Designed miniproteins, single chains, continued (5). Designs and how they scored, part 26

Each design is a single chain, and the fold is of that chain. pLDDT is the mean over its residues in the fold that is shown.

## One batch from the design tools (miniprotein)

Design m16940
Fold by ESMFold2-Fast:
Structure m16940 (fold): chain A 65 residues (1-65)
Amino acid sequence: SDEKTRERNAKGAEAGAKAGDGAAGASAGYQWGLMGRNPELGRKAAEAAKAGDGKAAREYAYQAG
């Protein structure tokens, strides 16, 4: 279901943002954010992940679907 996809993408974005302050962690969070159906929310999730904001990254990625 879409809910499982949203939760997966949200967890990925949050984990990427929180995973070790490195470019690889930020890149992973960025990619999960962009997998959502809403491009603007996906972009916001990606930017939050790059900034290390796990809460914002998760929330935007979940809303992006």
Scores: mean pLDDT 67

Design m16941
Fold by ESMFold2-Fast:
Structure m16941 (fold): chain A 75 residues (1-75)
Amino acid sequence: MTREDLIKAYQEELDKDKEGVIKRWRAGLEEAKARGLLTPEEIELAEKLIKAIENNDAEGILEQLLRLQALRESR
């Protein structure tokens, strides 16, 4: 899958059910925070991801996901 394929998939998801995507991400973020599974940096990136969803910014969604993945893979 190319970067462009992922951006297109995110755009299609937002066009179909943006509010549902936001609701799921916020619920997952609050659950993960309550369980102590996230660092402050991961919480900040997750909030930026939700902001990109609110702004219909599919490229921004991918960028924040890649940053979150890189942070999770760091030592």
Scores: mean pLDDT 78

Design m16942
Fold by ESMFold2-Fast:
Structure m16942 (fold): chain A 62 residues (1-62)
Amino acid sequence: SAVDEVEELVKRYEAGEISLDELQAGVAALYQRLVAEGRTKEALAAGTLASERLLEISAKQA
């Protein structure tokens, strides 16, 4: 699912495999792909989860 794709990107970031910029770019690319495919409800759900995860990451770094 789109949610699982967001969680995999977050796991890759936490493992040090990708940078924060690459995580943000990956989420943006996923969102754009889902919208282009007409999967708007999944795009909104994935975007919401990604925003929550990015806020959690920012809070841990502060």
Scores: mean pLDDT 83

Design m16943
Fold by ESMFold2-Fast:
Structure m16943 (fold): chain A 89 residues (1-89)
Amino acid sequence: DEIEKKVEELLKKVRELNDEIARLANQPVTPETLERIRKLYEEAVKLIDEADKLLSKNPELQKKYSRELTVLYVSTALLYVGAEVEYWL
């Protein structure tokens, strides 16, 4: 299934981006580090949106992947919010 393969590739890349955000957030968050985290977050959200659009066209795959996609979206948002909070508060 070409759509399923594309979804899996997108989810894998989101996990890789989240790992990089977590790595950057595990050091003091400077303005430069926060800007890097923001760009990684924006890329991850874009890939999540792309995966969601692909899944919306295939009900069977949506049932299989919707939970994982939701978990990744929430995790990505929490990582970014955590970095922002550390920087500003």
Scores: mean pLDDT 86

Design m16944
Fold by ESMFold2-Fast:
Structure m16944 (fold): chain A 66 residues (1-66)
Amino acid sequence: MTLRVTYKGKVTRFVGLILRLIGDPRFSVELVGEDTALVTSHGSDAEAEAFLAELLADPDFEAERL
């Protein structure tokens, strides 16, 4: 599953998310802008869905499936 993730708030929270994902071998991250990243899941669909749900719980994050 590939997600476009956009962050509308303080850049420090976005950087924290990117650093967390870069350290996780289940995910690949491509930065496409200052506040936008493409995130690809290599793990199970259940783990990818849990991650999406966590992102969508924060109103400063937007995530869409590609």
Scores: mean pLDDT 74

Design m16945
Fold by ESMFold2-Fast:
Structure m16945 (fold): chain A 56 residues (1-56)
Amino acid sequence: MEEVLRLMEENGGRLTADQILELLRRGVISEELAAKLLDIALQNGGVSREEFLELL
């Protein structure tokens, strides 16, 4: 959880599709969560902190 939030801060408050795939590869997030985040990222150009917290 903290690792995801730190990565968002490093990237101006958003997660990109590439970063979501890297977090999935490293086992930081589940496949189910990654699928939801990727849908948002591809539609909106990234996932905000607020959008991420709503999925938890």
Scores: mean pLDDT 78

Design m16946
Fold by ESMFold2-Fast:
Structure m16946 (fold): chain A 59 residues (1-59)
Amino acid sequence: SLTEEGIRYANQKKYEEAIEKFEEALRIDPDNEEARLLLAIIYHELGKEEKAKEVLDRK
């Protein structure tokens, strides 16, 4: 799955690739809470706090 690919990239610290996979997962299933939470965590790790908040505020 796209979420599993994103997790693999994040574990390799390939955060840009991880973000792309999680964003693709959310485009296919906007209710994918795991992908949303993981995306927010990655943005927080990159110091992109406003983007992390934006992701968490998505419904």
Scores: mean pLDDT 82

Design m16947
Fold by ESMFold2-Fast:
Structure m16947 (fold): chain A 75 residues (1-75)
Amino acid sequence: SLDEIAEELLRLADQILTPEEREVVKRMVEYARQHRDVDGLVGVADFLADKAEELGNPEMVEKAREIRERLRALQ
């Protein structure tokens, strides 16, 4: 479900982002959930994939991309 995927994005953000970045992503995810905005959550997944790649964590990049594809399947 969209709500389960949103929670997975927040858990991934907790693993790779700074506290300041986490607060921004949390607001974006909550807004997208409220409006049932799949594209907004895809944007969050893409941001997390890019950040994981910057940090040199290929496992987290793969997790973010998997979540992105699951979101696209909901459309």
Scores: mean pLDDT 85

Design m16948
Fold by ESMFold2-Fast:
Structure m16948 (fold): chain A 57 residues (1-57)
Amino acid sequence: SLEEAQKVLRELYKKGYDDIAREAQELYLKMKKEGSIDEAARKAVEYARELLKQREE
């Protein structure tokens, strides 16, 4: 959902993971052109979580 995406994005910026936040936003912008805004937000959240896991491992 958009609320979930906004929350994740805010937390990334707060932690200083600006690079991860930008990558997720770019994916969202790309995906929303092709279909549902909700689907684009979901994919962006999934991608952000994957990048966050890589950073914290």
Scores: mean pLDDT 78

Design m16949
Fold by ESMFold2-Fast:
Structure m16949 (fold): chain A 88 residues (1-88)
Amino acid sequence: SNAKRQEAARLLTAAGVEHVAAEIADLDKRSPLPVATPEELRERALELYTEAIKLFKEANDQEGAEWALEFAKRVLGEEGYERVKEKV
């Protein structure tokens, strides 16, 4: 959604590395989705984490990118982590 992308970009650009995972989790709650399956929610989280990591890399913040990738692994598991890693 446009609102989630704009908020993610704003928060990731302004927020510190240590807070990225918390902000991404909060975004999913602030913009309630229609009834979604756990798989759909994981796919949306994967997209948000992928976008966050790309933003950190574009900002030349390798520590931020690594932190976001680690949090993606914790939230999405090994499969989600590998999918995010392939896209960044």
Scores: mean pLDDT 64

Design m16951
Fold by ESMFold2-Fast:
Structure m16951 (fold): chain A 73 residues (1-73)
Amino acid sequence: EKEKAELDVEILEDLIKEHPNSARAYLELGNIYYNKLKDYEKALEYYEKAYELEPSEEIQKNLEKAKKKLEEL
């Protein structure tokens, strides 16, 4: 639900303040914005940050997914 997604965003934002190099936290934020909040622009920004911290195929796929979604709009 939207309210739970907003709470999860707040928790992850606090986690990032304490651990700014957590690629996992940025990836999770991107997933919430993409899947729950439908904010594809913010999802892309968080996926890009996650990829900068940890360039993995998993993160790259999510980044490409968000880019494609924005190009289709």
Scores: mean pLDDT 81

Design m16952
Fold by ESMFold2-Fast:
Structure m16952 (fold): chain A 69 residues (1-69)
Amino acid sequence: SALDLADQQLFQEYDQQASKQVQQALSSSGPDAALQILADIVRQAAQQMSREEVKDYLLGLAKKIEELI
């Protein structure tokens, strides 16, 4: 199913935020720190999603990212 416009807008905002913060963490603190920042941003994005299926997917993704640390 297509996301509604509000969810699409939020996803784009979080994607831009993640790219900036993850690249900063990777350059300054290394890959484990970058992965933790990515997991935190994905978890925050999940809390703002209106669709349960998208929220559950993102929460699962955050856990999988944390397993790499």
Scores: mean pLDDT 78

Design m16953
Fold by ESMFold2-Fast:
Structure m16953 (fold): chain A 79 residues (1-79)
Amino acid sequence: LEEALRAALAEPDVYVSAARLLELAGVDTKTDSKEEVAEKLLALILQAPSEELARAMAELLVRAGLLTREQAEAAVRAH
C-alpha cells in the first residue's frame, strides 16, 4: 500500500494522481455515488501507513475536488 500511495502522489498531474487514488480506494466511477466515492477515499486516508501520506492524500484529493477541506482535515485528524 505505501509504495502504491507514494507512486500515486508522485504523479505530476493532480487528476492522474487522483485517478490512481480512486483505483486504490476501490471506487467504481460508474456505480458509486458522490457520497460513496468520498466515503471510500476517507477510508483510504485512515488506512495510510503514515500521517505524512494521510496528509499528502488529503491535500491532493481536495485539490482534485473529490473531498472538501473539512472532510480531509477531519480524516487526517482521526488518523
Scores: mean pLDDT 78

Design m16954
Fold by ESMFold2-Fast:
Structure m16954 (fold): chain A 95 residues (1-95)
Amino acid sequence: MKIAVVGAGRIGLEKALELLKEGHEVVLLLDASKEAVEKAKEVLKDYDVKVEEVSSLEEAIELIKKAKPDLVLSISERTAKFIERETGIKTEVIS
């Protein structure tokens, strides 16, 4: 399954690694924090994951639409609802 993860901090990064180990394709990992993105790029350097810094939720939505994931995971319930509404892609909250 192709999955996009929104939030590259500890929770999102750990979830991305879990999904990769389970045989899923993590096509996109997004965060507004340059520090979180740089750390995620280093941790995921041996995996085929596009890690991107976004300045707005609107920019995140455009990147998600281009990546065409089967599922989006977000660390935020509010962000998850917005992404699902704007993209039409099933979006769930990371527990």
Scores: mean pLDDT 86

Design m16955
Fold by ESMFold2-Fast:
Structure m16955 (fold): chain A 78 residues (1-78)
Amino acid sequence: AAQAELDALVAELKSLVGKTIPVDEFGERFGPLLRRLQAAADAAGLTLTRVEIKGELSPDGLVKITEVRVELAPAPPP
């Protein structure tokens, strides 16, 4: 179900809080997840109103993910 896929993707994004990834891999890690999240939201009849990912950048080029926020709203009626 589209809702179950959406819930799983949101949980996957939130599970990244406290993990460290190279800054060069940030787009490769989050790009596909954000595209899948948007597709799942569309399939569920929802609008993705906010996605925020916060992290701390280390001098060695590593990002520690500190916060993930996702907000969804019903799509407006036709």
Scores: mean pLDDT 78

Design m16956
Fold by ESMFold2-Fast:
Structure m16956 (fold): chain A 60 residues (1-60)
Amino acid sequence: SAEEYLALGERLFAEGRYEEAAEYYRKALELDPTHSRARGLLYRALREAGRPAEALSLQV
């Protein structure tokens, strides 16, 4: 369910695994596109994942 994906994402976010957290937040939104909390958490996780040194190695 969307709530299960949110719980998994929150655990990953707490561990600093922002990109993996973002994946689970995206899955929650795929199940419920109107879920405001999932959307907000996704944006936060993507911002954290976009840190210069780490993001460059993983995304470019």
Scores: mean pLDDT 73

Design m16957
Fold by ESMFold2-Fast:
Structure m16957 (fold): chain A 95 residues (1-95)
Amino acid sequence: SARAQAEALIAQGNAALAQGDYDTAIAHYQQAISIATGRLRAQALTNLGLAYFRQGDYDKALEYYKKALEIDPSNTRAASHLTGVIAVKNMEKAK
């Protein structure tokens, strides 16, 4: 099923993310987002945002956490990570 495929892609992305292979993680999460809906899509968007954050792409991280919250406003991980990215961007502007 599409749900099972999306869950497998998220798992593959998570494995790549844990190894620091952010490009591979991003590719898997983007594939998962294209076939996932609802809370599963919000989860994939949150993980995609985290991968961009770890690459130092704070603008993309912010964009994807916001998209996750538009789908699932109760996603506490996306909300916490969003706050973290804003704090880092504010510190970077102070340089």
Scores: mean pLDDT 87

Design m16958
Fold by ESMFold2-Fast:
Structure m16958 (fold): chain A 57 residues (1-57)
Amino acid sequence: AERTARVLLKVGLENPDKITPEQLKENTRIALLSLGVPEDEAEELAERTAEEFKKKV
């Protein structure tokens, strides 16, 4: 779960002009749900991923 979120964050940071924080959050949430992560955990990890992206941008 955390590993997938970190990979998506890395890809987002490598393409900061091509993706918004909101798109990264949504993509991360969908990816985690597709892997069977519980909805509450997926939402929390997606929010944390978007927040880290915002801090770096």
Scores: mean pLDDT 78

Design m16959
Fold by ESMFold2-Fast:
Structure m16959 (fold): chain A 68 residues (1-68)
Amino acid sequence: GAAEKLKEAMNEHALQLLIQYLKERLNASEATAKVVSDTIIEGTALADGELYKGTFDRVTLELTIEKV
């Protein structure tokens, strides 16, 4: 239905924003993102041969970036 299409579009937009933020902020060559839950989006980025993980909480609006 229309609501499902809107949710999918909103999720896709949020994932693309996180990918772009990680690429720009970390100067990353590669980045990916996924929806973990309705409240959590997770991204990974490869910068200078090192792997980083980003976790965005949509309720608290907190983004945590850590090297893994």
Scores: mean pLDDT 82

Design m16960
Fold by ESMFold2-Fast:
Structure m16960 (fold): chain A 58 residues (1-58)
Amino acid sequence: MVDELLMAAALELLKVASVEEVEAWGREAIRLADAAPTPEEAVRRVREFLERKLRELA
């Protein structure tokens, strides 16, 4: 994946969370995307989930 925003988010998460936690969040993000009825909704749900996790770590 070449999305610079996603890479930046992953790097920030790895600074403050364990690899195991980031992997668990990745699996949850995939589940949220797979449950979404449209690609646009999938992106929105994954983004909101990651933003929520970043806020919890701040």
Scores: mean pLDDT 71

Design m16961
Fold by ESMFold2-Fast:
Structure m16961 (fold): chain A 70 residues (1-70)
Amino acid sequence: SREEQIKVEIQQLKGLLDSLKHLGAPQDLLDKAQQLIDQAEEALKQGDYDKAEQLLQQAQQVIDQAVDSI
């Protein structure tokens, strides 16, 4: 289901964020990615799958910036 796919993506991004924290990625980028993931979880809880997916796309972009900063 779309809900299950979004839940899997949230867990994957959380795992990647934890790894980036251990690799010394900038705290500001880590905090921004965490906020976007938290907002995506709230959107998913409300049944707003479009908003959840959009927020996860934004989180992925911030995570990509964090990777480039290592």
Scores: mean pLDDT 90

Design m16962
Fold by ESMFold2-Fast:
Structure m16962 (fold): chain A 103 residues (1-103)
Amino acid sequence: SVTVARDALAEAGEALEEAVRAVRASTAPGAPEALAHLDEAARHLDEAVRAVNAGDTRGAARHLREAARHLEEAAKAAGDPEVERVLREAARRVREAADRVEA
């Protein structure tokens, strides 16, 4: 389960990095608000990493679900349909990572 949890965290990190790149490339008025939500998602990903290192896979899954929620809020704020699509896909990938950590 530690290997599965680490792989899931790596996938969640990649999804968040892609989301940050998409928002930073956007000139839409909502980009600053979306970036604020992504900062919150990043903090929850850091908490998930700490939880896995402490052997708390349920806590890690909870933090990953919070990160996905912030990615969805970023998608609502973005104001760019292409960026919204990338952010919603990132939220889906992070939620799948949470399910894998908790399995």
Scores: mean pLDDT 90

Design m16963
Fold by ESMFold2-Fast:
Structure m16963 (fold): chain A 69 residues (1-69)
Amino acid sequence: DAARAAAERAALAAARAARERTGDPLYVPTPLSPEQAALAREIADRLIEIGDGIDAYYVEGGPIKGATS
C-alpha cells in the first residue's frame, strides 16, 4: 500500500500545483502517467513511420501534408 499511497499523494500534489498555476478552481488536470506517456509516444512514432511509408499523409493537429498536390 505504500506505493499506492505515494502515487496518490503525488497525483494530488500535481493536481493542486496545476490548479494553482491555472487559477481555475474547476480545472481537472489529467496528465498522462509515465507509462501512458511512453506508450503514446511509441504509438505516435510508429504511426509517423507508417505514414512516411504511405506518401507522407500524416495528420498531426489537423493539417495533412502533401494530400492536395
Scores: mean pLDDT 56

Design m16964
Fold by ESMFold2-Fast:
Structure m16964 (fold): chain A 62 residues (1-62)
Amino acid sequence: QIVSDAVSVGKALGLTDEEIAEIIRQSSEQFKQNPNETFGSSGIVGKVAKEMFPEKFEKALT
């Protein structure tokens, strides 16, 4: 689920509720364009988080 996955990823990256809400919005739009995409940190939510907050995403992987 996009919302649940975005909250989990956002908390792991140290994001605010506002930043998490934006990830949900962007992920929902991208999923509508490609419904075969998966969710979670390695799927559509992770892709959006990396594109929006690349520095925080890279730091979390280290």
Scores: mean pLDDT 69

Design m16965
Fold by ESMFold2-Fast:
Structure m16965 (fold): chain A 60 residues (1-60)
Amino acid sequence: AREKIKALVEEMVAVAKEGAAQVEELKRNGSSQEEIEKVKQETSDKILALQDEMHKVAAE
C-alpha cells in the first residue's frame, strides 16, 4: 500500500512539474490563452485522477 501511494505521489509531482514547465514555455513563446488554459486543464485533470487513485489505495 505505502509503496503504491509513494509512486502515485511521485507521478503527481512529475505531472505538476511538466505541466508548469509547458505553461511557462507557452507563455515565453507567446502562445494563445486557449493553449495555456488547455495545458492547465489537462494537468489538473491528470492530478485529480492520480489523487482519486491514491485515495482508493489509501482507503481500501
Scores: mean pLDDT 81

Design m16966
Fold by ESMFold2-Fast:
Structure m16966 (fold): chain A 65 residues (1-65)
Amino acid sequence: SRAERIRLAEELGGEIVATGKEVGLEEEGLRLASELIARARRGEVTPEELRRLAEEAIARLKALA
């Protein structure tokens, strides 16, 4: 359901935020998490796409640090 997709995005967003704090990019992490959740709320992404986007966001934060 849409609610389950949003919940997954919020959980994955939490991991993005945690990574951002760990690598000293808290603001960028919060921004990326907000974008992920917003896309899930709009129904623009599947659960598989959400997982991929979260992995890409975490990798980006680690590469920028």
Scores: mean pLDDT 84

Design m16967
Fold by ESMFold2-Fast:
Structure m16967 (fold): chain A 55 residues (1-55)
Amino acid sequence: MEKELQEKAFKNGVEYAEHLYKQGRVQDALKVLTQYASLGSEEAKKKLEEIKKEL
């Protein structure tokens, strides 16, 4: 596994999901975060939980 490239991809995905959430696209943000969380992104899991608490 290419850990460095995957970590960068996970960071970019989380940032994209944050952008979607700020635009009010909550469902799209949750989809992106769920996908990255299932792939092992700890940041995506954390962000997913934060958004769910705010709903």
Scores: mean pLDDT 78

Design m16968
Fold by ESMFold2-Fast:
Structure m16968 (fold): chain A 58 residues (1-58)
Amino acid sequence: GALAEARAAGEKLLAAAEAGDVEAANKYREEFMAAANKLSREEAEALRKEFGERWAAI
């Protein structure tokens, strides 16, 4: 479902960021944003907060 797609893109984004792969990180960031745009407002806000906090911890 859309939530699983968004989470998968978010995980790939974080992995690319940790690896220093800027091109892959930009690609997965776009995929994450596109997938999150298919979610309800509550799901999108919760997911962005979760992955935003994990991103800040890198």
Scores: mean pLDDT 82

Design m16969
Fold by ESMFold2-Fast:
Formats: structure tokens, sequence, C-alpha cells
Structure m16969 (fold): chain A 83 residues (1-83)
């Protein structure tokens, strides 16, 4: 479980960073403003952070879940700042 959670967290963080780097291009593709897409992405990252934190506590890997959640929440804050 801890190994699975770590891999899931690493993937989520990587995907979040890639989405942030491509925000303007993705917004254009979906017919949204970068600001609107950034808000939606920030909400999704907060939900993912809460899930990772809860899973970490449930499987006894609280530290892994907490560190991953903190990283996703920081990315969410950065996205909201860009919006």
Amino acid sequence: MAEELRALAERAIREAREARENLERLAKEFGLSPEELARLAAEALRAAAEQLLAKGEAVGAEEVGREAAEELLELARELEELA
C-alpha cells in the first residue's frame, strides 16, 4: 500500500506540474480563459490532496500522504495566483 500510494502521489504531482506549464495552451483548446482553467485545476488539486492525505492515514503511510498533499496544495495556490 505505501509503495502504491507513493507511486500514485508522484504521478499526480507530475501531471499537475505539466498541466500548469501548459495552462494557456489547454485553456485555448477547451475554449476557456487561462484564469478559468486555473481555477478549475486548483479545485481538482485540492480534492486530490485531500484524497492522498486520507489514503495515507488509512494505510499507515501518513507522511507520504501529507507530503504529497502539501505539494498539490502549493501547486493549487500557484494556479490561483496565476488566475
Scores: mean pLDDT 76

Design m16970
Fold by ESMFold2-Fast:
Structure m16970 (fold): chain A 59 residues (1-59)
Amino acid sequence: VPEFVRRAARAVENALIERGVPPAEARAVGDRVLAEALAAGATSPEEVGAVARRVLARW
């Protein structure tokens, strides 16, 4: 898994934890960002950011 995808998933997880989301739920959302970015074939941090915004909008 590319490092920029892992960093984006971790950033989403940490941002949700800081906003009071339980750690297990925050991890699940981060894992969804990771899975969807890989499925979409994201090749840049900008593309991963777009995936993260879509996942959070649906969450």
Scores: mean pLDDT 82

Design m16971
Fold by ESMFold2-Fast:
Structure m16971 (fold): chain A 65 residues (1-65)
Amino acid sequence: SMKEKAIEEARKVAEEIGAKVKRIEFEGDTLIVEIDEDSVTKYSATSIALIGTGFELGISVKVRL
């Protein structure tokens, strides 16, 4: 399904950036990615990359701390 694909891609993106991921899952039709980062730079990079992934897949993405 598209949701399974989105979770897989989001996980790969977060891993590539080296972000500490607490959770990646859907809440309704929105993909929630929770990270444990104190770095503004890492948070911003992760958010931009995940939003880009969401845009490519046509899904809503929310990055949370």
Scores: mean pLDDT 80

Design m16972
Fold by ESMFold2-Fast:
Structure m16972 (fold): chain A 61 residues (1-61)
Amino acid sequence: MMPASSPLAVKIGEQMSKNPGWTVQQAADMAAKDLGVSKETAINTAVKLTGVPPSTVVRSS
């Protein structure tokens, strides 16, 4: 797990934790909406944070 202090990375992690049935893209989209950043920036951040494609379901344990 990457300890990221950026608001976007924190929000993405929070959305993934709260919504384990969502895709990484869905969690990133929600975080982007909450912070008013571009969807592309949020998806790129989520992929770097998780190391998986944005279409991956968060609950893959």
Scores: mean pLDDT 74

Design m16973
Fold by ESMFold2-Fast:
Structure m16973 (fold): chain A 81 residues (1-81)
Amino acid sequence: AQAIALLDAGSPAAALAAASAAVAANPADAAALNLKGIALAALGSYAAAIAAFKQAIAINPADALAQANLAAAEAALAAAA
């Protein structure tokens, strides 16, 4: 919840810290991995965001939001290169 609230408030660095703490507490938390990816993408760290989204999808392959976020991050990385 805190990572989502920080993203909504426009604080991606704080959201990354909150999501990273959640992943450290539960490495199999697909929602926390997805939020970590969103925060990394908001910071322009697209390669790291892609890795986080792939981890989230590996835990929950039916997560359409994580799949959409992965596609968006891959497109952003291609555009940035």
Scores: mean pLDDT 78

Design m16974
Fold by ESMFold2-Fast:
Structure m16974 (fold): chain A 67 residues (1-67)
Amino acid sequence: DEKIEEIRKKVEEETKKKVKEALEKAKKYAEETGDKEAGDKLAEELVDEAVAEGAELAEKLLKELEE
């Protein structure tokens, strides 16, 4: 139980970090280009990638726990 909780916390922290980086990168892009719509689209794409990476990390760590 505690090991599963540690995995969830680690995945949440890594995913949150990636999402924050994605949003900051998109905001900077929007500010540099003046194109808010392009920034919003970049944010959507990068956030989706961060969430997918988080899900893959969760699957990998849970599989390692079962192995």
Scores: mean pLDDT 80

Design m16975
Fold by ESMFold2-Fast:
Structure m16975 (fold): chain A 87 residues (1-87)
Amino acid sequence: MEALAQGKYDEAIKELEELVKKDPNNADAWIGLAEAYLMRGEYEKAVEAAEKALSIDPNNPQAYRLLVEAYEKLGEKEKAEEIRKKG
């Protein structure tokens, strides 16, 4: 995809970072931030955002899915398997 996709994720991350500063208990905003970081290849930040979403909503299947994907991208296969069993 074109350079437009990178700019889209950069702007989404900025908006979502401001959103979670204003409303740190918004699980959906943390999920969006995890997705945007994952798409940018910032896998460690994606893990952190997905973990924040799970701390707010422990039964959120989207947050578990994103956390698994981020750990898989980091090569943390053991952690990804552990999270898959819980979600």
Scores: mean pLDDT 79

Design m16976
Fold by ESMFold2-Fast:
Structure m16976 (fold): chain A 82 residues (1-82)
Amino acid sequence: SKAEEYIEKAEKYVEEAQELLKEGKYEEAAEKAAEAVKYAMEALRVGSSEQIPRAIGLALAGIGIGWEAGLKTGDWSLGEKA
């Protein structure tokens, strides 16, 4: 389903964002985290009730990565992107 496709994209972007955080690429990590939130929110829009917890978890993960990037750089706009 489209929701499954969006969940898979969100998971991929969370993984990419976490790897970029590890490398100290905070701006790029925040951008990937924002993409993860975007696809997680699309999954919430089109998904069934059983997919909601996973989509919410991915959105929260993306938000957390964005805020961590903001903390590491002092640039809070990075957290706001996610």
Scores: mean pLDDT 80

Design m16977
Fold by ESMFold2-Fast:
Structure m16977 (fold): chain A 89 residues (1-89)
Amino acid sequence: MRERYQLALLQLDVARLLAEAGRPMTPEEIAEKLGMTLEQVQAALDELVARGLVRREKDGDKTLYSLADPEAAIAWLEEEIERLREEMR
């Protein structure tokens, strides 16, 4: 549960940054802005893409990520975090 909770918090931070930016971002840019490692950002992005909350696009040698529906993505993640918090208690 602790690892899932920490990953959910990272996912929320990534989603909020993408929503605030309003544009596609690279994993490197997200890592720099949030003070996270590339490994942490990539793990969060992979899960967000798997859930359909984030879109992955290729731009040459770069991979860009963006939110399809920022409001829905953030609402879902906030609810999931509260659920996980209760399960850890």
Scores: mean pLDDT 81

